# Designed miniproteins, single chains: the designs that were tried, part 23

Each design is a single chain, and the fold is of that chain. pLDDT is the mean over its residues in the fold that is shown.

## One batch from the design tools (miniprotein)

Design m767
Fold by ESMFold2-Fast:
Structure m767 (fold): chain A 100 residues (1-100)
Amino acid sequence: HTLVIGEYPSREELLEYARREIERLELLLKHFEDNPEISELLRKALELARELVRKLEAGEVSDEEAWEMLKELQRLIAEVEELARKQNLQPPKAPPAPAL
């Protein structure tokens, strides 16, 4: 892939996004606590989001690595949404994921 200058979000934007996503994921995990398949994916997503915040705050991650972690986080969330849809489960009235 050819990267364009400004294609990656800033570290501040990634930190804000990840922190808000942690709050949303904690709410989703509570809502789906009785669904083991969805709960396992949510726990993985929450752990990844917390790890992303830690690494960004510690300066232990490159912008490219942070972006890859964000993509993996978004992939896990998409899997949760797909499973919930297949099982005809109503998501909680959580605010939508923040925009980057």
Scores: mean pLDDT 75

Design m768
Fold by ESMFold2-Fast:
Structure m768 (fold): chain A 87 residues (1-87)
Amino acid sequence: LSKSILEADTKLLGISEEELIEEQLRRAEEAVERVKEAQKIKDPSQKASTETASLLVIVSSLLTVGHDPEAKEKAERILREAMEIAK
């Protein structure tokens, strides 16, 4: 699944698989920062919506890079950090 998604994205964007993995991990790290900023949102519904959207970006990144064990480990670490912040 993750490899097929990675191949489709590289074909569409004309970039290497390595570059796509780096971009996905960068997006996941940016999503962690969005989860941190969501902690400042006073409205519980808006906070939950922002946290959910950011967590979905991290999960998408994890699924896309899942065929690479090192990238998968990094994405799983990022997801755990974001989930701990969202508690």
Scores: mean pLDDT 76

Design m769
Fold by ESMFold2-Fast:
Structure m769 (fold): chain A 76 residues (1-76)
Amino acid sequence: MEEEIKKLEEEARETLLEEVEVSMEAIKAAVEKVAARGDEEKSKELEEKLEELHKRGDELVKKREELRKKAEELRK
């Protein structure tokens, strides 16, 4: 039980690190989009990238919440 909880917590930490990486990529893309103001093609490309990063971030958040829920169930 304790070892299973530790494994779930480790997976949750790995998922959180991926969330941070995606968040950093989104911040960088947002800054690049501001710098590309007036370049319609570049702005559109960055907007599509931001949409993809937001979707990926949402998926990672859901994965981490499921891992946290499983760990909580094992603790009880």
Scores: mean pLDDT 81

Design m770
Fold by ESMFold2-Fast:
Structure m770 (fold): chain A 74 residues (1-74)
Amino acid sequence: VDKYEKLEKQFEKDKENNLKTYQINLQKSKELEKTGSPREAAQAYSAAQINYAGAKVSEMLAEEWRKKKEELLK
């Protein structure tokens, strides 16, 4: 049970970190567009999308390990 709890918390933390990096890269993309660097803006936007996808994967994994923990306790 404790092992499953630890994995759930780890993936929850990974989700938070990915969402934070997503926001940073999204903001960077907007600033780069404003300064006339469209290539760099596109790269930052692409990085933001990768971080968002990572957050979604971590969210899914956290929920899967949470369900496994709940099933084991029933």
Scores: mean pLDDT 81

Design m771
Fold by ESMFold2-Fast:
Structure m771 (fold): chain A 91 residues (1-91)
Amino acid sequence: MEAVEKVKEKLKGYTDPRLQEAVLELVRKAIELGLEEIVKAMLESDTPAEMIGRARNLARKYAEQGDPKAKELLERIDRVLRELAERAHAA
């Protein structure tokens, strides 16, 4: 998937592999769900925080409009963010 490879290339400048895996998981999930606008917003972002933030904002917007796929992505983003926070505290 070309979109996943482009995100992976942008993430090479960052040293936390868990953050890289988290962003790649969310891009793959957005592609699986057919959320093309969210995938595009992540690809147009330069940092992991911006990629996650834009994806979360769009997923929330579309979920509030009644899109069940956007709701599923939003739930996945919130889970990934919780797991990242828990690992930071465990270190």
Scores: mean pLDDT 78

Design m772
Fold by ESMFold2-Fast:
Structure m772 (fold): chain A 100 residues (1-100)
Amino acid sequence: RLAAHQARLAAAQARMEEYKKELDKFNEIKNKIRDEWYKKYSHLPEDERRRKADEEATSEINKLLKENPELGKKYNDVASKYTNAGTEALLHAAEIARLA
């Protein structure tokens, strides 16, 4: 039983690693958009620069997702799978701790 939970934990962690790579691709797109807006507002004080860049980046990201709804669906699917695998990993880690 302990060995079975250890194997399932390892499998869940492997799936999380795969899903994380896909999420990192989406996050890279978002970060590039935010970075470009942050550069555009380089003349503003830091607090105002971050606020303006975040507002504009959020608008651009929302527009991108509206124009590419399949991209948003793919992101949500991968994010859900990552969260589910994470929950599975935590449950098996808890069982391992309880059985040890």
Scores: mean pLDDT 81

Design m773
Fold by ESMFold2-Fast:
Structure m773 (fold): chain A 78 residues (1-78)
Amino acid sequence: SEEEKKKILEEFKKELDRLYQEAVARGADPDRVRELYDQILKAAEVFIKKAKSIEEAKEFYQRLLDGARRLLDRLVAE
């Protein structure tokens, strides 16, 4: 349902915000982290909204968070 998808997206935003704060705390450039954050959040909104089922929305949630962790770790390593 749309309500369940909204809940998944809100949980995604909360987890992405935690990753954002962690990356900045670990020394990543805040402006680059913010740009990446905005890009990932936009992608999550599109993918989760267009998901054909709640199960697919949860799959997008995990895939996008895993991707975010990888990309943010690269910014910390710079």
Scores: mean pLDDT 84

Design m774
Fold by ESMFold2-Fast:
Structure m774 (fold): chain A 62 residues (1-62)
Amino acid sequence: MLSVEEAARLIQRVAGVSVPAAKRRIRERMEQGYDVRTATIQILQERGVSLEEAVAAIKAAE
């Protein structure tokens, strides 16, 4: 299972968002009822990453 730390580092590598900013955005999405994986996909898509690329990046990080 992808941790918030791992997800934030993934967002930094793929989309160039700082780890603290990525953690804040993940936390905001989790407060809305999304899990870490779904939050990570949504944040990557907001930065122009396709759904396929986002899923592949998460799988590679596991």
Scores: mean pLDDT 83

Design m775
Fold by ESMFold2-Fast:
Structure m775 (fold): chain A 80 residues (1-80)
Amino acid sequence: MKKEEALRLFRETAELQVAGAPEERVREVGKEAYELALSLPRDEDKVEVFAEGAALVAEAEGLDAEAVREEARRVFSASL
Protein backbone atom coordinates (compact mmCIF):
# COMPACT_ATOMS: atom_id res chain seq x y z
CA MET A 1 0.00 0.00 0.00
CA LYS A 2 1.35 3.47 -0.94
CA LYS A 3 0.72 4.83 2.58
CA GLU A 4 3.00 2.17 4.13
CA GLU A 5 5.66 2.79 1.45
CA ALA A 6 5.60 6.55 2.15
CA LEU A 7 6.02 5.89 5.90
CA ARG A 8 8.91 3.50 5.14
CA LEU A 9 10.64 6.25 3.11
CA PHE A 10 10.13 8.80 5.93
CA ARG A 11 11.65 6.26 8.37
CA GLU A 12 14.59 5.75 5.97
CA THR A 13 15.05 9.56 5.85
CA ALA A 14 15.20 9.66 9.69
CA GLU A 15 17.68 6.74 9.77
CA LEU A 16 19.92 8.49 7.21
CA GLN A 17 19.93 11.68 9.34
CA VAL A 18 20.91 9.70 12.48
CA ALA A 19 23.68 7.93 10.50
CA GLY A 20 25.10 11.31 9.39
CA ALA A 21 24.49 10.67 5.69
CA PRO A 22 25.19 13.51 3.19
CA GLU A 23 22.47 16.20 3.16
CA GLU A 24 21.87 15.57 -0.57
CA ARG A 25 21.00 11.89 0.11
CA VAL A 26 18.70 12.81 3.01
CA ARG A 27 16.90 15.33 0.77
CA GLU A 28 16.62 12.78 -2.09
CA VAL A 29 14.89 10.14 0.07
CA GLY A 30 12.77 12.79 1.84
CA LYS A 31 11.60 14.09 -1.55
CA GLU A 32 10.57 10.56 -2.61
CA ALA A 33 8.60 10.19 0.65
CA TYR A 34 6.91 13.58 0.12
CA GLU A 35 5.98 12.91 -3.52
CA LEU A 36 4.57 9.46 -2.66
CA ALA A 37 2.54 10.93 0.24
CA LEU A 38 1.15 13.64 -2.10
CA SER A 39 0.04 10.88 -4.54
CA LEU A 40 -2.28 9.30 -1.93
CA PRO A 41 -5.98 9.47 -2.96
CA ARG A 42 -7.36 10.83 0.36
CA ASP A 43 -6.31 14.09 2.04
CA GLU A 44 -6.82 12.43 5.45
CA ASP A 45 -4.19 9.79 4.54
CA LYS A 46 -1.80 12.52 3.34
CA VAL A 47 -2.17 14.38 6.65
CA GLU A 48 -1.58 11.17 8.67
CA VAL A 49 1.52 10.22 6.64
CA PHE A 50 3.03 13.73 6.76
CA ALA A 51 2.36 14.04 10.52
CA GLU A 52 3.86 10.61 11.27
CA GLY A 53 6.79 11.27 8.91
CA ALA A 54 7.55 14.56 10.66
CA ALA A 55 7.33 12.80 14.05
CA LEU A 56 9.77 10.05 12.93
CA VAL A 57 12.32 12.63 11.74
CA ALA A 58 11.83 14.72 14.93
CA GLU A 59 12.43 11.64 17.12
CA ALA A 60 15.67 10.94 15.21
CA GLU A 61 16.76 14.57 15.88
CA GLY A 62 15.98 14.21 19.62
CA LEU A 63 12.89 16.44 19.46
CA ASP A 64 9.46 15.82 21.02
CA ALA A 65 7.84 13.53 18.43
CA GLU A 66 4.34 13.96 19.91
CA ALA A 67 4.52 17.78 19.77
CA VAL A 68 5.86 17.71 16.18
CA ARG A 69 3.14 15.21 15.12
CA GLU A 70 0.40 17.50 16.51
CA GLU A 71 1.85 20.61 14.84
CA ALA A 72 2.40 18.82 11.49
CA ARG A 73 -1.17 17.45 11.54
CA ARG A 74 -2.50 21.01 12.10
CA VAL A 75 -0.33 22.55 9.35
CA PHE A 76 -0.99 19.87 6.72
CA SER A 77 -4.75 19.76 7.48
CA ALA A 78 -4.87 23.52 6.72
CA SER A 79 -2.80 23.09 3.51
CA LEU A 80 -4.62 20.17 1.82
Scores: mean pLDDT 77

Design m776
Fold by ESMFold2-Fast:
Structure m776 (fold): chain A 87 residues (1-87)
Amino acid sequence: LTLPDGTKIEPITDNITLLTIPPGKSIGPHHHDFDEFFYVLEGELELGIEGEAPIILAKGDSAYIPRGVVHSFAAGKEEAKILLINV
């Protein structure tokens, strides 16, 4: 699936998704009724977490987001590729 802004959402399995965010694009604040683990495959990702200062994650970095925690993703100067795993 490719969104109008060029963001690609590619399911690999029921629990694993490849997410590609174009330079300067973002996925706004959201939350899930499941835990989410993600790993940065390429580029840099700004992770926003409710109540926290944003953090920059680079290639090889990962994070775990508990269910119900509001979070956001933003790509920087280059395209970001992220592996998302529902836990």
Scores: mean pLDDT 79

Design m777
Fold by ESMFold2-Fast:
Structure m777 (fold): chain A 94 residues (1-94)
Amino acid sequence: SLEDEILELFKEMTKLYLEHAKKTLSEEEVKELEKRLEKGIEQVKELLKNGDYDLARLVLEIFRQEMEKTITDEELLKKFNEISEKALELLEKA
């Protein structure tokens, strides 16, 4: 479904962010970040199920902005931006 595709793209964004974070954060900080990102995924999933696409977009945009500012690797940032743009395009289509 469209909602499943959006959710999978958001999960991919979180994977790229964690990959970068593991290079700069301690093991404990990475575990806390993983927990925070899992809560974000659950929140987006719930909003998509309820048809709250505007709120889902807002949550995704907030996470995107945080992740984008943190990623310093140019190639990783390009991949991240490509995936985040696809997720936002699908949310506009919904």
Scores: mean pLDDT 82

Design m778
Fold by ESMFold2-Fast:
Structure m778 (fold): chain A 66 residues (1-66)
Amino acid sequence: KKTKRERILEVAKEIGKDVILHDDGTFTYPGKVSEEEAKKANEEAYSKLSPEMQELVKESEKRFKE
């Protein structure tokens, strides 16, 4: 049973990017890199997600924010 965020991580990992999402909403690489650099890489990985996955994330944002 994976959470929505964990599902996003799984897709990013499949693309070749492996990032860690913290409870604080910060992003960090497994090898522990600066948070700012990790955010840039994470944004790139997220943007490289398929259009369908990006739409799912937007839909999830509507429900999750409830």
Scores: mean pLDDT 57

Design m779
Fold by ESMFold2-Fast:
Structure m779 (fold): chain A 86 residues (1-86)
Amino acid sequence: MAAELAAEAARALFGEGDREKAEALDREAIALAEPLARAGEPEVIGRALLAALRAVAEVAEGELREEAEAALRELEARLAALRAAA
């Protein structure tokens, strides 16, 4: 799961002080999660993306954090709509 791996790697790199690489991985995780959320992926994949976006939001700063939080809210709304439609 690329988004989860990117978020976990970003967390580890922030802890090691490699901020530039961590920010690049944060951007990659957000970029991967957003298209999948918009495509209406199955709930199982949606839950994995929620975990990845939460991890990115926790370590990211400024605009990246805002993007991760926005994507997280959009994905949560989509998963709720899919459950309601079932």
Scores: mean pLDDT 61

Design m780
Fold by ESMFold2-Fast:
Structure m780 (fold): chain A 58 residues (1-58)
Amino acid sequence: SMAEELRERAEAAMAKAAESTPEGARTIAGVVIAEASKTPEAEEIQRLVRERLEEVLA
């Protein structure tokens, strides 16, 4: 489904963010959050991305 595809892409993007600088990770997360806002599943995907960003920055 589109929701599963978006979730998988968000997870993949945040995995790349974990390999980046903290500033790079915030930038990657911001892009994914912005793209998710255009979809019906925005709230769930944005929550996932914010949670993963907190893990990356810890």
Scores: mean pLDDT 78

Design m781
Fold by ESMFold2-Fast:
Structure m781 (fold): chain A 101 residues (1-101)
Amino acid sequence: MLLSVMIRTNGADAEALGAAAEALMERGGKVLSLTGIDGKRIPVSTAEELAQAAKELGIKSGDVITLRVETELAPSEVGRIVQEAIKKASGKTPEVVVMEL
């Protein structure tokens, strides 16, 4: 299915967002794009590309970003994977909201 994953970063950096993409990919998910606050959508296909896109957008504490994810995982599982990966990588706890598209 296609999911919209909204993440309030709460101080998590670009590397932590890359870790979330990597965790999703390890479980058969695909990250398709990153959208920042300005609505600029950047196509991505790898965790490294996502981390670079986040750096280029200059994400800040409290910023909300949106990922588009293609996966067979349930929305609740995607939210948990993303939150745990970011927390493990950054020590910060993001807010994650997942919607089916």
Scores: mean pLDDT 82

Design m782
Fold by ESMFold2-Fast:
Structure m782 (fold): chain A 65 residues (1-65)
Amino acid sequence: MSDEEVAEAVAREIARRFGVGEVAVRAGIKDLLENPELLKKVKPLVDKGEIEEAARLALELSRQL
């Protein structure tokens, strides 16, 4: 998969979990593409089809309150 496809898959899964729309998906894609270290860590999970686990890891690595 391309980096853009990986970012979209992760952003869509996060948006689905929180019930937010396409504006949030687009923002999430941009954020992931601007953070290549985070994208690199979730890419192997997306390649394996473990999109839910990839989304969970992305949220875990992002500082959240």
Scores: mean pLDDT 77

Design m783
Fold by ESMFold2-Fast:
Structure m783 (fold): chain A 94 residues (1-94)
Amino acid sequence: MKQETQEIEDPEQGLSLRVDTVTEDDGNTHVRVHQVSTDPKNPEHTIETDTDIDRTASGEVHRNIDRVVRGKDGTVLSKTSFSNSFSAPVVPTP
């Protein structure tokens, strides 16, 4: 098992990014991305995006993205969720 964390901050763009990666002993990988950014049109609003990427040892990938828009007091103004799955190309075997 291996765990890694990376943090990136760009204060000029109001951007904060955290990436946590966990690799399981069975070869499954879990990546968690937490991104916080300021809406350039509404600086009082914060956009928080959580991206979860799970990859199996067989090459199947599942991705989930949750986006939350918050007002200046931290009140949730909107929530959006998106999920998709895809697999690595498999050579056709009859």
Scores: mean pLDDT 76

Design m784
Fold by ESMFold2-Fast:
Structure m784 (fold): chain A 90 residues (1-90)
Amino acid sequence: SAVEEELNSLPSLSEEEKELYLKLVTAKEPEERQKYAAELIILLFKKRYEANKDEEEAKKALERIPEIAEEAGLSPELVEEVLKEVESLI
């Protein structure tokens, strides 16, 4: 899955990322899963971008975010919110 690929591309997860991931995988309500997935996607993007500041790589990552968000089960409204948040970081 695209989410697993993103997690595997990072050398380590922060405590905040681990906490969100645990909340995501233990959440039984769809609304809670979507919320934590959105927060995790934004944090992972921010962490990757802050690590290298590569705008071209960041733009390529933006193209993959809709697929990752859809795999995570985000609503169209949350997908749009995530895209706006990550675009603001570039």
Scores: mean pLDDT 74

Design m785
Fold by ESMFold2-Fast:
Structure m785 (fold): chain A 100 residues (1-100)
Amino acid sequence: SAKKEEIIKLFEETLNEIAERLEELGLTKYAQGVRELKETVVETAKSLSLEQTASLVLSTLDFLIRELDELKKDYPEYAEEFEKMKELVEETRRKIEEIA
């Protein structure tokens, strides 16, 4: 499915960008967690329908938004950087809703 491939591509590009930004802040363990989450979701999506893939990806992005909000509590010095990451995730979420 062309739509399914587009959703997965947007998801991968977004999680790669978030992982890179976390790595730049020295949050290496969190960057690794995002990379592992990306790999798990992409692998799982191979056997899923378009609707199931969209649902899984959107739920994962919602989880990541909540995780970024929790990181602001532990690393308040990076609050602005986490807010920018959150905005990127929310933008990707909107694009995926338009495709699905």
Scores: mean pLDDT 91

Design m786
Fold by ESMFold2-Fast:
Structure m786 (fold): chain A 63 residues (1-63)
Amino acid sequence: MLTKEFKVGGITVKVTADAESVKIEISGKGSQEEIDKARELGEKMGEVALLKARALAALEAAA
């Protein structure tokens, strides 16, 4: 599993990924603009994290 946490203004974005799934959690208080931006960044980071988690699982299976 890979976990990444970051902030966009008052909004906290937590991205957790494994080889099968990605979970994006958004929390905190902010404007709608900050929430939308946090969601967009979270989705992009989630895609990268999912690819990394799958690559790690493939390496472990090959070892």
Scores: mean pLDDT 78

Design m787
Fold by ESMFold2-Fast:
Structure m787 (fold): chain A 102 residues (1-102)
Amino acid sequence: VSTPFLRIFSKDKVITNFSGTVVESPFPTPLGRMAVVDTGERNVVLFEPKDELTGELELLMGNAASNGSIVVVLPPGSGILKNATVGDTVSVEDGTITVRSA
């Protein structure tokens, strides 16, 4: 499954292209769904918000990035994380994210 992403939140670094593997099953949160991807060099958090990005949600993602997290924000309703599981491969290229079943 492929979808454009909305934004990447990262402290002092821009990540534009990477690939990795889902290392934690996507889980629901009150604000959306999250998954963790291991790129071999670092962990990246994928976040699909339940609703559109608000100032409060942007602040929350910015705070996570300031604490060393790298967060890729997906469009609400994309469903890309809904059926993803541990072992699935993730690639990010040119503003698009793709998740493939293991």
Scores: mean pLDDT 72

Design m788
Fold by ESMFold2-Fast:
Structure m788 (fold): chain A 67 residues (1-67)
Amino acid sequence: SMQAREEAVKRVALVLAEAQDKGESLSQAELVERTGLSRSAVSAALRELERLGAIERKPDGTYVLRK
């Protein structure tokens, strides 16, 4: 549902923000572990955040929030 997707997006963004405060960037697998969401839900949330310009994928395949 749209509501579940919005919740997944918020949770992924929160975990990325917490990691960034510690100087970390996170892979999709690490996001699955830290959020407790399914791989499919994390993948969909990352695609939405990339579409919004809210995150950047680094050359090593990890993700960070953009400004």
Scores: mean pLDDT 83

Design m789
Fold by ESMFold2-Fast:
Structure m789 (fold): chain A 82 residues (1-82)
Amino acid sequence: SAMEEAARRIIDVLVEAEAASTDPQAQIELGSAAFAVTMFLRLEDPNLMERMRALAEELAASPNPLVAAAGREVLAIVDEAE
């Protein structure tokens, strides 16, 4: 489904951003976000798209430019899936 494909792409973006980061706080934030999306997907959360959007908006507002860039990329994926 488009929702499951979007969730997998989002997890990949967040994991790649975490691996590219050298800041431990950014790694924790991005890793926690990837884990959250994985859990939403596994639990078949009926609000998965809304939760991914809210998470992406929070990341995009980050003062860390790498985290903010990942958040904007996640928002683009969510917008394409709607």
Scores: mean pLDDT 83

Design m790
Fold by ESMFold2-Fast:
Structure m790 (fold): chain A 71 residues (1-71)
Amino acid sequence: MKEEVIKEGYELGERIGREHADLSPTEVARIAKEEAEKLAKERGLSDVDRKLFVTAAVMGAVRAVQEARRA
């Protein structure tokens, strides 16, 4: 289900962003993309679901690091 894939991606991204709040948004996006692509491949996600998962993870990570910098 595409909505669940997007939600899981965002949650992964938020975790990565919080763990790496000291890094730039560009660096945290790179880490989120790499980790999300690895997990999507290990889970056997389709090409479409993999792209949605990775995109959501990158967005979640960048958002989380930006929020942490405002606190």
Scores: mean pLDDT 81

Design m791
Fold by ESMFold2-Fast:
Structure m791 (fold): chain A 55 residues (1-55)
Amino acid sequence: STQQLLDQVVQHLENGDLDGAGALLGQLDDAQIEQLKADHPAHRTTVDNLLAALA
């Protein structure tokens, strides 16, 4: 489910596993990414930086 996938991204970010977080972020659509950033504003900058590095 979307919620489980978002929770997994957050766990990877909190554990400092940026490679694991980046791999999961690549599986998310734009709406899911916006939901993640809205629910976890503390991680917004890291998420945006990882997405920029993957692009």
Scores: mean pLDDT 83

Design m792
Fold by ESMFold2-Fast:
Structure m792 (fold): chain A 68 residues (1-68)
Amino acid sequence: MSPTIKRLEEEAKKSSPEEKEILEKIIELVQEHLRLVEQGKMTEEKEKEFKRRLLELMDQYDALKAKE
């Protein structure tokens, strides 16, 4: 398991329900990315889309955290 996924899971345990939902979506996205890499199905376009989606979710997480 990636150190990044473990960090996100630990963060989710400490988070509010709304923050946890976003962190779980980030974990799922990272797990899908790793699966595609392992299967040799990762393309440059998929990598760019993954990064875009990850940034969107991280921005949502940061916005929720800033509201507290």
Scores: mean pLDDT 77

Design m793
Fold by ESMFold2-Fast:
Structure m793 (fold): chain A 76 residues (1-76)
Amino acid sequence: MTAKVDVKLKPGSDSLEVRIKVEEELKKIPGVQLVNLTSHPGRISGTVEVDDSVDLKEAQKKIESIPGVEKATLTL
């Protein structure tokens, strides 16, 4: 199923660098197949294809552990 991704960045964070790290962390999660993210000033947004086995709350916590991320939201 497709989840919407919205990541709020800490002030002064490089959105391109953080996007690459978010994509890498999402790709490490079993059941994540397609990651399509776009960088914006202070924000990263896009979609990810996830299987029913993916814990979206755990995925959010993993993204929020990345330096430069203030908050991550994954919604179906």
Scores: mean pLDDT 82

Design m794
Fold by ESMFold2-Fast:
Structure m794 (fold): chain A 99 residues (1-99)
Amino acid sequence: MTPEERARLLAEELAAMDPEERALLARALEGLRLIVEGRVPEGYRLVARALRELARLRGESLSLSDEEFEQRIAEHQRALAEDPELAAHVQEAAREILA
């Protein structure tokens, strides 16, 4: 596939994107910004929830129940709140994604 073909397909896909899908991607991006700003547990929760709803919207099979998913999010939020080094690594990754 040529670079020009790939750029055109990506532009068409973005333009044709469902408004609901676009809103979920915007929410995930907001979560990444919160992580970069130092609100790591809150940003992580926002990203994870947005990506799960995006998967649901796309008709993808969800491996975890809603209860299991929320439990895992709460566990990860606690880990990020209690481990500044882990939070710093997640913050660095978010900066690289947004660069």
Scores: mean pLDDT 79

Design m795
Fold by ESMFold2-Fast:
Structure m795 (fold): chain A 95 residues (1-95)
Amino acid sequence: MDSLLEELKDLLLSNGVDPKLVDQLIEELREGLSTLSPDEQQQVSDELRRKLEFAKTLDKQMARDVLIWTLVSTIGRAKNLSGSEVRNRYNTYLS
């Protein structure tokens, strides 16, 4: 999991996401994932890996959009956030 978070951080930074936002998203994701079982963490890791590889095929703007949505929605599931909170965070991070 930790190596995946570092790869996500590097990809977000390479696609021009603000370093402070990257640090915030990675820490929130780490906190959420820490509540999951090892098997659940593996399932989430596999999903994030697929989304990361998909984002590499996109242009910089679309890659940023897909990665931020993926992180915010994954954090939302792990932390049991409402759909409104997930949508609000995503919209704020794209502005």
Scores: mean pLDDT 81

Design m796
Fold by ESMFold2-Fast:
Structure m796 (fold): chain A 97 residues (1-97)
Amino acid sequence: MTAEELQRLEEQALRLQPYVERALSLPDVERLVYTALLTTGLRLDRTDEALALIEQYESGRLSLEEALEAALRWAREAGAPEASLARLEEALARVRA
C-alpha cells in the first residue's frame, strides 16, 4: 500500500461517512438499500455510481422499488453473502406487494 493509496482510502471513508450516518437514521428497507449500495459500491470500485443512485432516490427520480432492484443487482455482482441477498429479495417482495 502506497501513501497515496492510503490517502485515497481515507478520503473515500470521510466522503462516505455522512451517507452511513444518514442510512442509520432511515427505516429498515431504506437503510438496507443505502448500506447495500455503499458497501457494494466500495467492493466494485463504483462508489461514485452508488452515490449517484442514492442521490436519484433522495431527489425522487428513483422509486424505492427501483433502488432495491439496483441494490440487489449490485449485491449479486459483488458476491454478497446469501443472507444479505435474502434480506434484499425479501424487502423487494414486500415493496412489490
Scores: mean pLDDT 80

Design m797
Fold by ESMFold2-Fast:
Structure m797 (fold): chain A 63 residues (1-63)
Amino acid sequence: MGEEFRKKAEEAIEKGDLKTAILYTSLNITEGDRKGGEELIEKLEEAGADESVLKALRAMIES
């Protein structure tokens, strides 16, 4: 499950679909892949995702 969400998030980032990438990043974190979530957040920041969204995703990792 978690591996599937990470792959979908990475594919969405590559395509510039930030909404889908954010969704799958949050699901990946929820499934317990916090390290993968941190890496995905970094890629989302590089891709220009909104700072408020990035802060929310980081908060999910810290929970």
Scores: mean pLDDT 80

Design m798
Fold by ESMFold2-Fast:
Structure m798 (fold): chain A 97 residues (1-97)
Amino acid sequence: HMLSEEEKKRIEELARFIALVLDIVGYAYEIKFGSKEEKERARKQLLETVRELAKWMGLSDEEIEKLIEEFEKNIDDWDKVAEMVRKLTKLALEKLE
């Protein structure tokens, strides 16, 4: 028997969520340990991926812009970025439950 359309959608949503979280973690790592050029690219990619995750979570345009401003303000503070990524990940997981 084929998976239901609802089960298929849930699997696709979970896969997309996992991919976005892994990308954010990878970019945060590059911001901390990368070369100057890698850090600049990783900062841009982190902000773009956070925007995608926030849209997936169903945040409003105003909430997304506020979140992006918070990340951009703290982007060179590894401890703060890691804390924000962990909080965002927990909120996204709660959405999937």
Scores: mean pLDDT 78

Design m799
Fold by ESMFold2-Fast:
Structure m799 (fold): chain A 65 residues (1-65)
Amino acid sequence: PIYGKTEENKEALREVGRLPDRIVNTPPEELHEKYGMSKEDISEMARMLGSDDAEAGRILREMLA
């Protein structure tokens, strides 16, 4: 289990657990406005969330600060 190393990582993973639903239900223009992501960044993040939650958490923290 690569997630669960620290409390901060756990918080990021909780956000990731909600993020797939947000990405699916949020229009691309709004994702760009709220998260400052390009269309390519949004597509890549959606792909990562579908394959590895732990890696998605790391990327989420990097993009959202």
Scores: mean pLDDT 52

Design m800
Fold by ESMFold2-Fast:
Structure m800 (fold): chain A 74 residues (1-74)
Amino acid sequence: STEEARKLLAEAGRYLAEAMSLPISDPRKPELLEKAIEYAKEAIKKAKEAGDTGTLLQAQTVLDAAEEMKKKIE
């Protein structure tokens, strides 16, 4: 289900964008980054199942960005 993978990617991207809009000291930022990571990981799994390499690569990019940002606020 390419559609399912893309919906999960869209959710991951929304959480990442919201987190990126917040200052590093904002207490909501870690929670939003965790949600971005969760949805990105699920999008990767669904993209692999669907053979959707485009969504897989985009989801990996979102995951990497969210994890990198989370490290900076820990």
Scores: mean pLDDT 87

Design m801
Fold by ESMFold2-Fast:
Structure m801 (fold): chain A 85 residues (1-85)
Amino acid sequence: SAAALEAARERLLELLEEARRLVDEMLAKFPNDASVRTLAGIALAELDRLEAELPSMSLEEVEEAIRRVERFIEFMRALLEAKEA
């Protein structure tokens, strides 16, 4: 439904913002880490691509993107904790 698509788009936008904040935090905490800079570059390019494609995405595509971004957020939080140990 249109309402379900709108809700899914809102959720994806919130997750994209959270993912960007985590990438920015990682870069701020480890500014001289080449691996972090490489990961951040790849991640930001993919997040930008998802945001650009969002207006043309179907509900199923948005729901798949939500699952992918949620997994990325979980990965980034785990990586941040491991690097701060």
Scores: mean pLDDT 89

